Designed miniproteins, single chains, continued (4). Designs and how they scored, part 105

Each design is a single chain, and the fold is of that chain. pLDDT is the mean over its residues in the fold that is shown.

## One batch from the design tools (miniprotein)

Design m15641
Fold by ESMFold2-Fast:
Structure m15641 (fold): chain A 66 residues (1-66)
Amino acid sequence: SLTGEQVKKIATEVDGVGPKLAEMIANEVDNGKTVEQAILDLLNSGKITSVQAAKLLVAFKKAEEE
């Protein structure tokens, strides 16, 4: 599985995702959540848009295929 550092790097490269959002996702993953669950929790709490959530999910799926 991806480490929080790897998660932060991947998320930061996503268009429209700033370093604070990338750190929030990385922190949730380091706390035992999946990337998908972390992204959905941020979407449900209104901290990211549906467009940002979709871009993040695509980026992480691509990273898992590499």
Scores: mean pLDDT 81

Design m15642
Fold by ESMFold2-Fast:
Structure m15642 (fold): chain A 76 residues (1-76)
Amino acid sequence: MKVGLTALLRVPNSKAGQVREILLESGAKDLQVFPLPGDYLGVSATFDSEEKALEALENIERRLGAEVVDVVIEPV
């Protein structure tokens, strides 16, 4: 079932491009990445499944040392 993802990440803004790449590799659609003050990024995207959304977040944490501060995953 398709899901919408909204996440707040703690990661250097210089890595926003790498965050975007990992999300696209994981099948993100309608992707928006928002640099926020300090070392925070807002992310919004649609995925074909919850499993793909969770895999994308795990890959961001593992590859970039990012922290998932808040996450909402909802059916669409």
Scores: mean pLDDT 85

Design m15643
Fold by ESMFold2-Fast:
Structure m15643 (fold): chain A 81 residues (1-81)
Amino acid sequence: IRHVSLDEFLAELEAHLRTQSEEEVLAVVRSFVRFARMLAEDGHVEQALALLERLIAILEEQGREAAARYVRDALAELRAA
């Protein structure tokens, strides 16, 4: 995933998440964390970390603390591996 493509995708995701319920946001976040873990397992650790860090920033800006905490926990696990 290139930075330009990632930034554009995350901007669209940010707009989409603003229209979702907290439960729907958590479901999307779980899917993203699962995808990031698969990227890391395939040797794309730096891409996985960048994806999760950007997702945390979006969630924190929207005040979605529970979802942001979930992603932060996943990021810590990936860094410890």
Scores: mean pLDDT 79

Design m15644
Fold by ESMFold2-Fast:
Structure m15644 (fold): chain A 85 residues (1-85)
Amino acid sequence: SAFAEELIAKVKKKVEEILNEEDEEKQKKLVEELAEFVAKTTYEYSAKVLKPSEEEIKHIEEIKEPLIEETKKHGVEELKENAKA
């Protein structure tokens, strides 16, 4: 769906921005912004759409949870490496 494609593209771009950020404070902020963006966008879509398709729900679930988890893992690991070095 157009919604899933847009969400995936935007999340991918934000993840790339996080991976390219050297400053740990800025990385943390970008991680928080990404998590908020995904949560808010998903919630708004669900609230506005009377009945999303099973495929749309599956795509949202498949993208949302893994990406948030990976983003948080990367952010935490980056902070750990910066503290260690």
Scores: mean pLDDT 65

Design m15645
Fold by ESMFold2-Fast:
Structure m15645 (fold): chain A 60 residues (1-60)
Amino acid sequence: SDELIKKAIEIVKNSKTVQEASSNIVTELYKEDPVLAFKMSKIALESKTLEEAIKKLEEL
């Protein structure tokens, strides 16, 4: 959902590393949609920078 993607982007913006962003996406969004949370977490973890993670999440 667009709302969960926006929440994930906000989590990335408030994170210092892609590993932190990935962990926080799972922790905060898993109960709402575990499949999408895991997918967004993986996108963050596989990104080289926080800026790349945001760009890839916006493409969902």
Scores: mean pLDDT 86

Design m15646
Fold by ESMFold2-Fast:
Structure m15646 (fold): chain A 100 residues (1-100)
Amino acid sequence: SAAAEAERRRRLREAQLAILRAMREILELLLRGAPMSEIDAVVQQLIATLERLLADDPDRRRQLIAEFQQAVRLFLELYRTDRARLEELLAAVDEQLAKL
């Protein structure tokens, strides 16, 4: 139904917003030199949020979690190799969040 489709789109938008917020927090934590335990806490919080929001869509949930984990690995690599690009990614995420 149209109502069920609208609800699925709403939950997906909430999931995408949660991912962007988690990415922003991890980027800020990395740039501040925060301990890895704080980054791990953000990752675990997002996984719990996605399990709740996408409880009825396990395939999309697994895909989004995998994509998020891949992004975190990229952020860790950029923190060691190219901090300027990491700062640019934070600015890009902030710009995307401002449009939501």
Scores: mean pLDDT 88

Design m15647
Fold by ESMFold2-Fast:
Structure m15647 (fold): chain A 54 residues (1-54)
Amino acid sequence: MVLEEGETVYEIKVKGTTFGEGNTWAKSLEEAKKKAEEIKKTNGREVTIEEVTL
């Protein structure tokens, strides 16, 4: 399945850059919050969620 142009997705950004910590994407705000909490548990770092239109 392909994402449609103009579709809104959520990018989860980890504060700071170290050892290839990348951004994660989610298709809904609820999923983005879930992933952000999981990243916080793993890394102990602050994360932000940004709304992005493709």
Scores: mean pLDDT 67

Design m15648
Fold by ESMFold2-Fast:
Structure m15648 (fold): chain A 83 residues (1-83)
Amino acid sequence: MKVIEDPTLAPGEVVLVGKSKDGNSLTLTILPDGTQTVSIRKKGESESIIASAADADLVLNDDSIYDKATNTTYDITERRVGR
């Protein structure tokens, strides 16, 4: 996993980028107040689905994000942190 300080993010904001074995992409944004937004793009699709993380039923682990609704595990490839 690559950890980057991102000056475009608000202080305390965290963005996690995950990839599934099936080629799907997931971006999880955690705001300083703890609010979470998820964006998922499936392999071969041109559009990303943006949703509240609460509606996506995600389980956050140290190096992976598990989407219970789709039974898909996303390996965290990049972590961006605001300062």
Scores: mean pLDDT 74

Design m15649
Fold by ESMFold2-Fast:
Structure m15649 (fold): chain A 69 residues (1-69)
Amino acid sequence: SAADAAAEAAALAAMPPELFELEKKLKEALENRDGEKALELAKKIGEMLGILTEESLARFKEHLEKWLA
């Protein structure tokens, strides 16, 4: 919806530049199939957002391994 799109745009505008750059680098690492770099970047993003948990890392690693296989 238009309200959801506006909320997303506002969140992106308020996002720290460092976080935006890390997400861009994560996308590039995934496109290059660099699993080690992708995991490193995901940890940094998770720490910055305050959502880094053992469970979230395990899920990301599992999805990454399936993507790279």
Scores: mean pLDDT 71

Design m15650
Fold by ESMFold2-Fast:
Structure m15650 (fold): chain A 100 residues (1-100)
Amino acid sequence: MSEELRKKALEIGRKKAEEVKEEAKKRGLEDLSLEELEKRHLELVEKIRKKVDENPDPELVKKILELAVEAGGILYVLLEEGDNAAALLALEKLEKEVLE
C-alpha cells in the first residue's frame, strides 16, 4: 500500500469511527468488556464462514472482503482509543451488512 493510500484510509477510518462513537453514545452503550467484544467477533466470523459455505458466490465474497477492510480500519481506530462499546457497534453494523 502506498503512503498516500494509507493516510487516506486512516483519515476515512477516523471519520467513520467518530460517527460510530456518536451513535454508541446516543444508544447509551457503556461498560463493555474486551472479553464480550472478542466473543462477538468470533461469532461474526463463524456466521460469515457459514454464509460463504452455503452460498459460494464470488460477488458475495468480494462484498465481504470490501466490508471487512472498511470495518478493519474503523475497528483499529476504536480499539486504539479503547472504545470497546463503539467497536461492538461497528461489528454489529458489519454483521447486518454481510448477513442481511
Scores: mean pLDDT 74

Design m15651
Fold by ESMFold2-Fast:
Formats: C-alpha cells, structure tokens, sequence
Structure m15651 (fold): chain A 75 residues (1-75)
C-alpha cells in the first residue's frame, strides 16, 4: 500500500517535470527491489532527496496525530 502510493507520487512528479524520467525510474526500481526510502534518499542528490522527503511526509501526514509531533518522531 505505502510503497504503491510512493510509486504513483513519483510517476506524478516525473509527469509534472519535478523529476526527470531517469530519476523517477531509478527511484521506482529501488522501491520495487525492496530498498527503504532512507536508503534511496541517501543515494539521491539534494533536490531529489528533498522531493522524496516531501512526498513521504505528505503520504504520512494523515497518520501523524498532534501538531509538530512528526518532527520529533523523525529524529
């Protein structure tokens, strides 16, 4: 479920021009091969890593209860 949501969001980012097709395909391949988002972020450039982190935060935002609790949980 979560992995499928990430893949769809990455495909959308490629369609919108926020990621190149090469970058998007690389991220999708890593996700399909069982790589964690932390591993993918660590191997990514700064811009790509920031976009992945943003997408991850957006997908997980409904699961974070209470204001600003998420910032402490990510440490």
Amino acid sequence: EFKEKMIERIKEAVERGELTEEQGNWIIEKLKNGYSLEEIIAESDVETAQLIAKIYAEINKPMIDGGRAGAAALA
Scores: mean pLDDT 72

Design m15652
Fold by ESMFold2-Fast:
Structure m15652 (fold): chain A 51 residues (1-51)
Amino acid sequence: MERVAEAVNLLTSGRYSVREVARRVGLSPRAFSRTFRATVGRSPREVAAER
């Protein structure tokens, strides 16, 4: 799931909001949050808080 791995990298970079990362991987913010949590086991916001 390369798009999710890329999203993790973008979130941990601190340069993009969750909404911007969702857009970059081709998903709506809601679809992104749902898919990300189902795949990673935590929310995009939680991952963005980690460095």
Scores: mean pLDDT 75

Design m15653
Fold by ESMFold2-Fast:
Structure m15653 (fold): chain A 73 residues (1-73)
Amino acid sequence: MEEEQIERTARDLAALAADADAVLALLDAAAPSLSPAQAEQAALTRAAVAAVRAGEDPREVARRLLERLKARA
């Protein structure tokens, strides 16, 4: 179950990282309209996409992102 979620998240992060500049610009543009909770999730997503683009393993980034999201729920 968690392994499948990690695999899906890793694929999604790799796809987002391929268009990272556009994704990060979109998150920046949305920032003034976000609630505090949405801004926090956007910051976590931004960091995850940046890490994958920097050459980190998408599976490791996905695992850390999912653990952070679980800790905040």
Scores: mean pLDDT 76

Design m15654
Fold by ESMFold2-Fast:
Formats: sequence, structure tokens, C-alpha cells
Structure m15654 (fold): chain A 85 residues (1-85)
Amino acid sequence: MNYLEAARRLAEEMGWPDSVDVEEFARLLRELALSAGFSEDTPAEDIVAYVETLLELAGIPRDAPPEVVMRRLRQLLETGVVVPE
């Protein structure tokens, strides 16, 4: 699944431990991407690029711990907006 691959790649790039629930992270990425008009067949590299841009616009640092990133992404999904912090 492309979203699971994207979630694993992002977690690795952010330096997250392998114990992180990448399946839950992938689910959040899928919901965010689908709300933005992406499809389930979107390549993992495109999903990664989109999410990295979204995190940057939302003011989330690249070294943020997984719980902080996932909470912020859930908040963005709930509000439907990208807010720079």
C-alpha cells in the first residue's frame, strides 16, 4: 500500500523509532491526501512530498516526536485547514 510505504519513509526521515505505529500514521496520511484530492493509487513519493509540504506549512519541525506530528495531523484533518505555527 502506497500510504504505508510513504508513512514508513517519512518516519525514517524524521528519525522516529521503529516502534511507531506506522499503520495508524499511514491511515492519517491517507485521510489527509484523499481530502486534498489524491487517490489511493498515488505513488508513495508524491504522498511523501505532499505531507512534507503540509508539515512545513503547518510549522511542524522535522525533528518533532511522532506523538506531536500525529496529533497535529489529526487536528489538520479535523479542521480541514493548514495553519502555520
Scores: mean pLDDT 75

Design m15655
Fold by ESMFold2-Fast:
Structure m15655 (fold): chain A 86 residues (1-86)
Amino acid sequence: SEDEKALLKGLVLLLSAEGNVFVAERMLEKGKDPRPEIEAAERTIEDAKKFLEENKDKLSKKDIEKLEKQIKKIEKRVKELKEKAA
C-alpha cells in the first residue's frame, strides 16, 4: 500500500540519520573530528522532515506521530553531539 511504502521510506531516512549519529559518536570517542558525520545526520534529518511534509496525505496520524517523535529524538542527539564537539 502507499501508506506502508511511505512509512518504510521515512523509516529508512531515519535509520540513515541514526547511523550517521552513531558514527559521529564513535569518532568523538576516538578523538577524531565528528563534524562530517554530524553534517550528514543533519542533512538526512532535513530530508526526513521534507519527506514527512510531502507524504502526510499517505501516512496515518499514528505513523506521522511516530516519525515526528523519532525525528525529535535524533535532533536531540545531534544537538548533544554538536555541544560535545565544540
Scores: mean pLDDT 87

Design m15656
Fold by ESMFold2-Fast:
Structure m15656 (fold): chain A 64 residues (1-64)
Amino acid sequence: MAGKKVQEVRDKLEPIVRQTRAEIRATHPDLPGEEFAALLGQRVQPEANKYSHLSFEALEEIRK
């Protein structure tokens, strides 16, 4: 049951993560991996926070 809720949050966050990643790469193409990950996290965090504790599991699934 928990996995289905995480999947729904992942489905909501995945396109946001993909769009944000593309925007960061368009504006900061030379950004190192660790700084890119930090900026991506900062920009996605407000959207992730809307989904409470499920957002952590959803982001982990997107990272796999």
Scores: mean pLDDT 71

Design m15657
Fold by ESMFold2-Fast:
Structure m15657 (fold): chain A 83 residues (1-83)
Amino acid sequence: SMLEELRKKREEEEKEQQERIEQDIQALGDATGDQRRDHLTRYRRLQALGVEDAELQAWLDRRQRVLDALERAEAEAEARRRA
């Protein structure tokens, strides 16, 4: 049915978006400070664009928190190596 096809397409789009974010998070872990800032700015801009869907906004907020946590963990690891 058309409803099943639309649902599958939506699920595929969500999966692709999740895979892209997971790749970006992994690249962020390997990135320098400047590159990490650019990646974080991109995700913050997605939140700021006013996605009116509450579930999608909550998902973006969770991803942003993961990126922020990764950045903090890297900074703490660097500080510990220097101490």
Scores: mean pLDDT 62

Design m15658
Fold by ESMFold2-Fast:
Structure m15658 (fold): chain A 104 residues (1-104)
Amino acid sequence: KKEELMNEAKRTLKKAIEKMKELGVPQEIIDELKKLVDSAKNLFELYQVVLTAIDVLKRLADEYRAQGTPEALKKAEELEKIRQELGRVALDLMMAFYEEEKKK
């Protein structure tokens, strides 16, 4: 069911955003991502929010890898795990969106 998928994706994304905050994503970006999650009205809008979160994760992980310290590398690994989880969510949303559009 579409609404169930969207609600599950929003819950997963909000949990990911809280972990991103703990890993050093600025509060202003966290607040904006939370607003985008709550405002997403359809599968495509939610998919775009997930891609935005993935981009934030990638950029911060790249910054930590550039620092090259063991602590920074561990944070980069944790960000990459969140990115992989969100990648699954993005795939599920994309597949559901494709199926919806094909029926119209």
Scores: mean pLDDT 85

Design m15659
Fold by ESMFold2-Fast:
Structure m15659 (fold): chain A 81 residues (1-81)
Amino acid sequence: MSLDELIDEAERIAKDLNLPVDFAALRAAYARASPEEQERLKKRLTEAIEAYEAGDYESARKHLLDIDVDLGIERIKAAVS
């Protein structure tokens, strides 16, 4: 699965779980991310999707919210730098 496909699947899962994740910001961050950051994001998205598919909705929520928090921190750093 490509990173774009993983982001699409994660967005679907977040909507199903009613999570306040900013996927527009995630896609924007991905577009400017280094290859290492893209691989790290891919791994984290895969972990969230696998948790959801296993019926572990609590772990899926935690993974997606952790990604959103990390993006929020990076946006604040970018805005004040």
Scores: mean pLDDT 76

Design m15660
Fold by ESMFold2-Fast:
Structure m15660 (fold): chain A 89 residues (1-89)
Amino acid sequence: MKKEEEEKLRKEMIEELKEAGYSEEEAKELVDAIFEGLEKLKKGKPVEEIVRELIEKGLIPAARIVAAVAARKNREEAERMYKIVKELE
């Protein structure tokens, strides 16, 4: 991801967290943790391990968001696999 795309993603997540009632400072800390988690996910680290690490650090809201993002991505990939299987049958 290009630096400009990362900055855009971080701003969007900060806005979502502020809508959820977090302060700007709290939102930034959570977004940093989310960003680290997403980078680990991109490197192939299992989502369960990333979520566990965030929970151990006390960053539970970040763990929940990383898990939600991973679930959304996995759902899209599962949908694509089902479509391929359907074409083969």
Scores: mean pLDDT 72

Design m15661
Fold by ESMFold2-Fast:
Structure m15661 (fold): chain A 86 residues (1-86)
Amino acid sequence: PVTPEEAREIARAVMDAAAEEAKRLSKQGKLTPEQLKEIARRVADAAGAEVLEVEVEQISPGKYRIRLRVRLGGAEAEAEKEVELD
């Protein structure tokens, strides 16, 4: 069984990987908040996590806050990260 601590670690790893992918894709063109949500969902799915909630908020031009809630093996976890796409 997945522990709440393991689920939280995986959620953070998913968020870090999604942020890196967003920075990579931003070099090819401007990303929308909807595209950032899609990236987070794809990365979570690849990690075996079910996405329960994804929120993207623009803090300032080029800076976004992404919040993710996932379920892994019955455990739920949340992770939040700020991403700069300048």
Scores: mean pLDDT 82

Design m15662
Fold by ESMFold2-Fast:
Structure m15662 (fold): chain A 63 residues (1-63)
Amino acid sequence: GREIRVAEIKAQAEASTPEQALKIGRFAVEAGDYEGAEAVGNAADPETAEQIRKLLEEARKKA
């Protein structure tokens, strides 16, 4: 139920600093974990989310 979604959002909120969120997102993209990169982007600030999204799109086009 709702408890699992709250725990997931809370884990994403731990990456609340722009530097930390970008670092985790970049690591996920490099590891091929595109779902993880999307999740980090969704929890990040708009500027960091946009950077993660661009990295994700470039990686998908290159793969």
Scores: mean pLDDT 67

Design m15663
Fold by ESMFold2-Fast:
Structure m15663 (fold): chain A 99 residues (1-99)
Amino acid sequence: NAEKKLEEAVKELVSLLTPEQRQAIRDALREGLEAGKPVEALQRVADIVSEAIKSIKDPELRKKAAEAMDKFFVAARELSQKYGVEKAAETALKAVEDA
């Protein structure tokens, strides 16, 4: 059930981001998976989300977004340990697209 935890974490995280930031995450995951670089894809997502969080003016929303980011990467790591990092990146991409 690690897949559902990652799906929920992704949906929580992207609900705090703009449509443009969500699209950047989707594109990074898709490009990385197509290139056979799922680790680099997830690292690019980390960079995009980190920059997005810095742009949040409300300190409470910024803290919530940082907590959602941590939850996302914890869930992605857990799924990667069970089924490999490609499966984690694929699950994250599908969840972003479904959101």
Scores: mean pLDDT 86

Design m15664
Fold by ESMFold2-Fast:
Structure m15664 (fold): chain A 89 residues (1-89)
Amino acid sequence: GYFVHHGLLFREGADPLRDLPLGIPGLVDYPDGFPLEKRQDFIDTFLEFTPDVSLPEELVPVIARYLQEKQKLSPEEAEALARELVEAS
């Protein structure tokens, strides 16, 4: 099965503070890495798909790790974008 934790989809049995989500709403895969010029488009799309969601600060490391591992952002870029997403939510 699956569960949702603050708008992020996880497999049943996952720890939402440690394990990677299956995806982030509004984020498409970029094979060459996430282009930072599209960050506002991503944030706006996330908010459209998750209008009643508030992301807690505790999810910043999880979101940043997803962006680093799946979207090839540097640790600094990934943390900055994760914080922007959390603050916008």
Scores: mean pLDDT 80

Design m15665
Fold by ESMFold2-Fast:
Structure m15665 (fold): chain A 90 residues (1-90)
Amino acid sequence: MQEELTRLLREALEASRNGDVSRLLESLIRIAELLGDKDVADYLRKIKNKEPLKDGTSSFSVSADGLSLSITFTGKNGEGDINSGLQPLP
């Protein structure tokens, strides 16, 4: 489970750096499912499917093996803005 989480975190970061929003969303959905966070997984699926979202900001943060990924979502009528970053290892 932790190895899979670390793999998905690296994949999400690489997708984010490459501007591949579709791959980023797929990786984040799988991370949320692995963590048992159904609400975040459902929210990410709505963003991927371009479904209507309530206006607001939500944040998702995940850490594994000294890696951390923080994602902020801002939803507006079927569109979402995604900001992501990697924190350096101490």
Scores: mean pLDDT 64

Design m15666
Fold by ESMFold2-Fast:
Structure m15666 (fold): chain A 86 residues (1-86)
Amino acid sequence: MEAFEKAYEKAKEFIKKALKETKDPLKAVGLAIRLIGLFLDASKLPSEEQERVGKKVLEGAKEAEKIKDPLKRLEAVIEAVEEALG
């Protein structure tokens, strides 16, 4: 749960930055909804699986921080969650 909670907090940080920095706020909102939906799906997993997902997402988030485009950065986090879920 701790890694999953940290991953979700980090995802919210990426969403907030994308909404603040983007010239396309409706696209940012759509990506945010998709990312939140993926975390909702992950929240239905057993606690041990949530921790594994959280750890993988935190690793993906570190790589995503290198991306300067806020929408592309958010897409990279979405991809990390999708890959962690299978």
Scores: mean pLDDT 85

Design m15667
Fold by ESMFold2-Fast:
Structure m15667 (fold): chain A 73 residues (1-73)
Amino acid sequence: MIAQKAVEIAKKDVMRGQMVGGAAGGLQGGLSREQIIDGLTAVLRNMYWLSDKEAREKAEEAVEEAEKWLEES
């Protein structure tokens, strides 16, 4: 049970990193905020099996984090 919880925590960290990285790449590549959110939502639904609502919420959070990261860079 403890090992399973550790894996779940690691998966959440990897997912967040991938989404923020993908959002930053999309923004630098000239994609609109809406296009990036739609793309990340599709990835979260297909790869992590999140609901559409949860996937979109996480995609929006990732874009906001990526925008702040790029403004500081």
Scores: mean pLDDT 74

Design m15668
Fold by ESMFold2-Fast:
Structure m15668 (fold): chain A 81 residues (1-81)
Amino acid sequence: MEEVVDEVLAILRDAVDLTPEQEEKIRSLIRKALEAAKAGNPQEAIKLVNEAMDVAMESGVPREAADRIADLILEAIKELL
């Protein structure tokens, strides 16, 4: 779980200069999404992933990078279901 979060944040840092506050918000949303998936709630997990991607795009992350990150998180969610 934390490993996927760290990989996602590495991609985000390469794409844009995130503030610590933006980075923590994205990390928190991704962690909540993975916990929702682990609890057997895929719809809540997907909603939280979308919220994390919205924050990333508002922070200047290109759509292509956001899509790649979403794919990584969705694969992790699929393994937890």
Scores: mean pLDDT 79

Design m15669
Fold by ESMFold2-Fast:
Order: C-alpha cells, then sequence, then structure tokens
Structure m15669 (fold): chain A 88 residues (1-88)
C-alpha cells in the first residue's frame, strides 16, 4: 500500500468519526438543555459542549496537518473509543 493512500484513508475515517461525535454532542446538548432548571445550568451545559466541540475541531486540524501514519492511527482509535462510549 502507498503511504499517501493510507494517510488519505485514515484522514477520511477520522473526519467521519469526528462528524459522528459532533452529532452525539448536539444530541446530548439538546437533552441536557431540556432538563436544565436555571439559566446558570444552561450556561454550564453550553460552555461544556462548546469546549468539547473545540477539542474535536483541534483534533481534526492536527489530523489534517500530520503525515505521521502512527499519529493518525492513534487519533482514529481515540475517536472510535469515545464514540463507542457516547453511543451507549
Amino acid sequence: MKEKEEIEKLKKEIRELAEKLKEEIEKLLEELLKKAKTEEERKEIEEGMEKQREAIEKVLKEAEETTDIEELKRIKEALEEILREAEK
């Protein structure tokens, strides 16, 4: 396998996993906001979810900038594990 093809495949898989994670975060945000009793609780929830979105975007940026196959595999495995836990 050509290294370039492996890198492109891993980057595509990472993008797909990040999109799924963003969907799970949006679902969780909607559920938590429905249960929030006060404006303070809403702010805490919104800030927490924004922090999670920023973390995912940072990981995507790092993945797009790297050509290290081992780093891409590490990122993919971490995102897969997080997504599995979120989908429970």
Scores: mean pLDDT 79

Design m15670
Fold by ESMFold2-Fast:
Structure m15670 (fold): chain A 99 residues (1-99)
Amino acid sequence: SMAREKAREIIKLEGLDLSEEEVIEMVEETSRAMLASSEAGVEPLVKKAREQMTPEQLRELAREAREVAELLRQFNTPANLRMAELYERLAEELERLAE
């Protein structure tokens, strides 16, 4: 599955002493924790970006957000998919600010 392949890539990249299953569980738990702490959605992050970043930096951050969303979609779990949606929405708002 794509989730196992991505977990294997992360294990190699980070040199982790973890199983593929443990990495998948950790990513899911991280997404769940981030969703729980994001009560106000993407709006506070967009506001900070607007105040602190240039249009070029906003486009770069948007690209990174889309890359994270794509990675999370490889872990086909409810919290990861929901977190991927938030990253895609963040990217769209950042691209709008950069116009």
Scores: mean pLDDT 77

Design m15671
Fold by ESMFold2-Fast:
Structure m15671 (fold): chain A 75 residues (1-75)
Amino acid sequence: MILDKEIEEVSEKKVKVTIKLSDEESAKSAVESLKENAGAEVVSESVDENGNKVVVLKLTDALGKEVTVTIIYPQ
């Protein structure tokens, strides 16, 4: 389940998307969808200060904009 989704346009060339998910299965589904449908690549995997897993992906859109997607989910 998606708990929160935030889209931030940092500049004309950079967009940041943050997606907070309730579980690992939703997160795996979101990562797979981004890799298959948007050509996204996993840049990093980490754990935040609250013990949530953080997966960062990057892609380039049709206009050449750099899109960074951050997926956060509990362990």
Scores: mean pLDDT 77

Design m15672
Fold by ESMFold2-Fast:
Structure m15672 (fold): chain A 79 residues (1-79)
Amino acid sequence: MAEELVEKIKEAAEEFVKAAKAGDVEKAKEENERVLRLGEEAKKAGAPEELLQEALAYAQELVKENKEAAEAVAEKLEA
């Protein structure tokens, strides 16, 4: 169900932040790819835009709270 995919996006965002704080670049990369993939799948499955926006806002808030760790990992993911 599309709503289950949205919930998994939130879980993947949490795992991304945990990995970033731990300096685990490989795990952070895997969780970031999982967030992107689940987002595409949820949108394709017809998930309500409001739920997708809520999951995205949740992920953005987690990243803001852990900005230094997230930026360090993001730089390596883009390299």
Scores: mean pLDDT 77

Design m15673
Fold by ESMFold2-Fast:
Structure m15673 (fold): chain A 74 residues (1-74)
Amino acid sequence: DLKEKIEKARELVKEEKFKEALEVVKEIKKNFPLSEEIEKAALEMLDYLNTLDIPEEKKKEVAELKDELLSLIP
């Protein structure tokens, strides 16, 4: 279910589990065709990530997550 996976990715981002969030986003990209719902969710998650003060050790994980989310937006 796409909606369940989007919600799971959002919760993982809020919990600062960026590596796990990245895996869910990759699964969404692999298993579902690109849609307005996915684009909207990606934009919302990117917006949220841009509000966070990211510690040095998590910068790589967040950069990878942002790149994957950007790939979902035309």
Scores: mean pLDDT 82

Design m15674
Fold by ESMFold2-Fast:
Structure m15674 (fold): chain A 100 residues (1-100)
Amino acid sequence: SQDGIIGLADSAREYGRALAELSSDKELAERILEASDKLLSLARNSRTNKNLDELIREAEELIELAREAARAEGSQEAKDQARDLISFANGLISLAESMR
């Protein structure tokens, strides 16, 4: 559902912003914030299979950035925020795949 995709993307963005605040790598933090905002924008516009494919790719990129940030920071807080972000992003990928 469109509302379900938007909800998952908004949750992923929230954890992305929290992870970015914890990150000592400012370039990585900026990339996470950009990917998080783009993910929500794509979720709001997911009306075609092509748009769903772009949404899935952006969610996969955000997962990779979250893993990098958690490794670089090494704190339990960063690991927890990254885990929750990855969980919501994977949920979004699964839902988007089911809508193709």
Scores: mean pLDDT 86

Design m15675
Fold by ESMFold2-Fast:
Structure m15675 (fold): chain A 80 residues (1-80)
Amino acid sequence: SLEELAREARKKAVELAKKYGEQIKNSTDEEALEIYRKLAEEAQRIAKELVDAGVPGNLASEIAGEALKIVHEALKERAK
């Protein structure tokens, strides 16, 4: 079902973002930026795949945005 697909995608995206966030906290500034870019590209791919499968665009964007927010907060913690 689309609801189950969206739920599983959200869970995977959040888990991936948390892993990348931990790597960002323990990386150099250049490595942190590269990790952020990689996660941003993966989040966009997940959102596109969900929309292509029939998931509403607002839900797909919310899932991608949740993952991006996690790594953005990790970057902000490094900047202090």
Scores: mean pLDDT 84

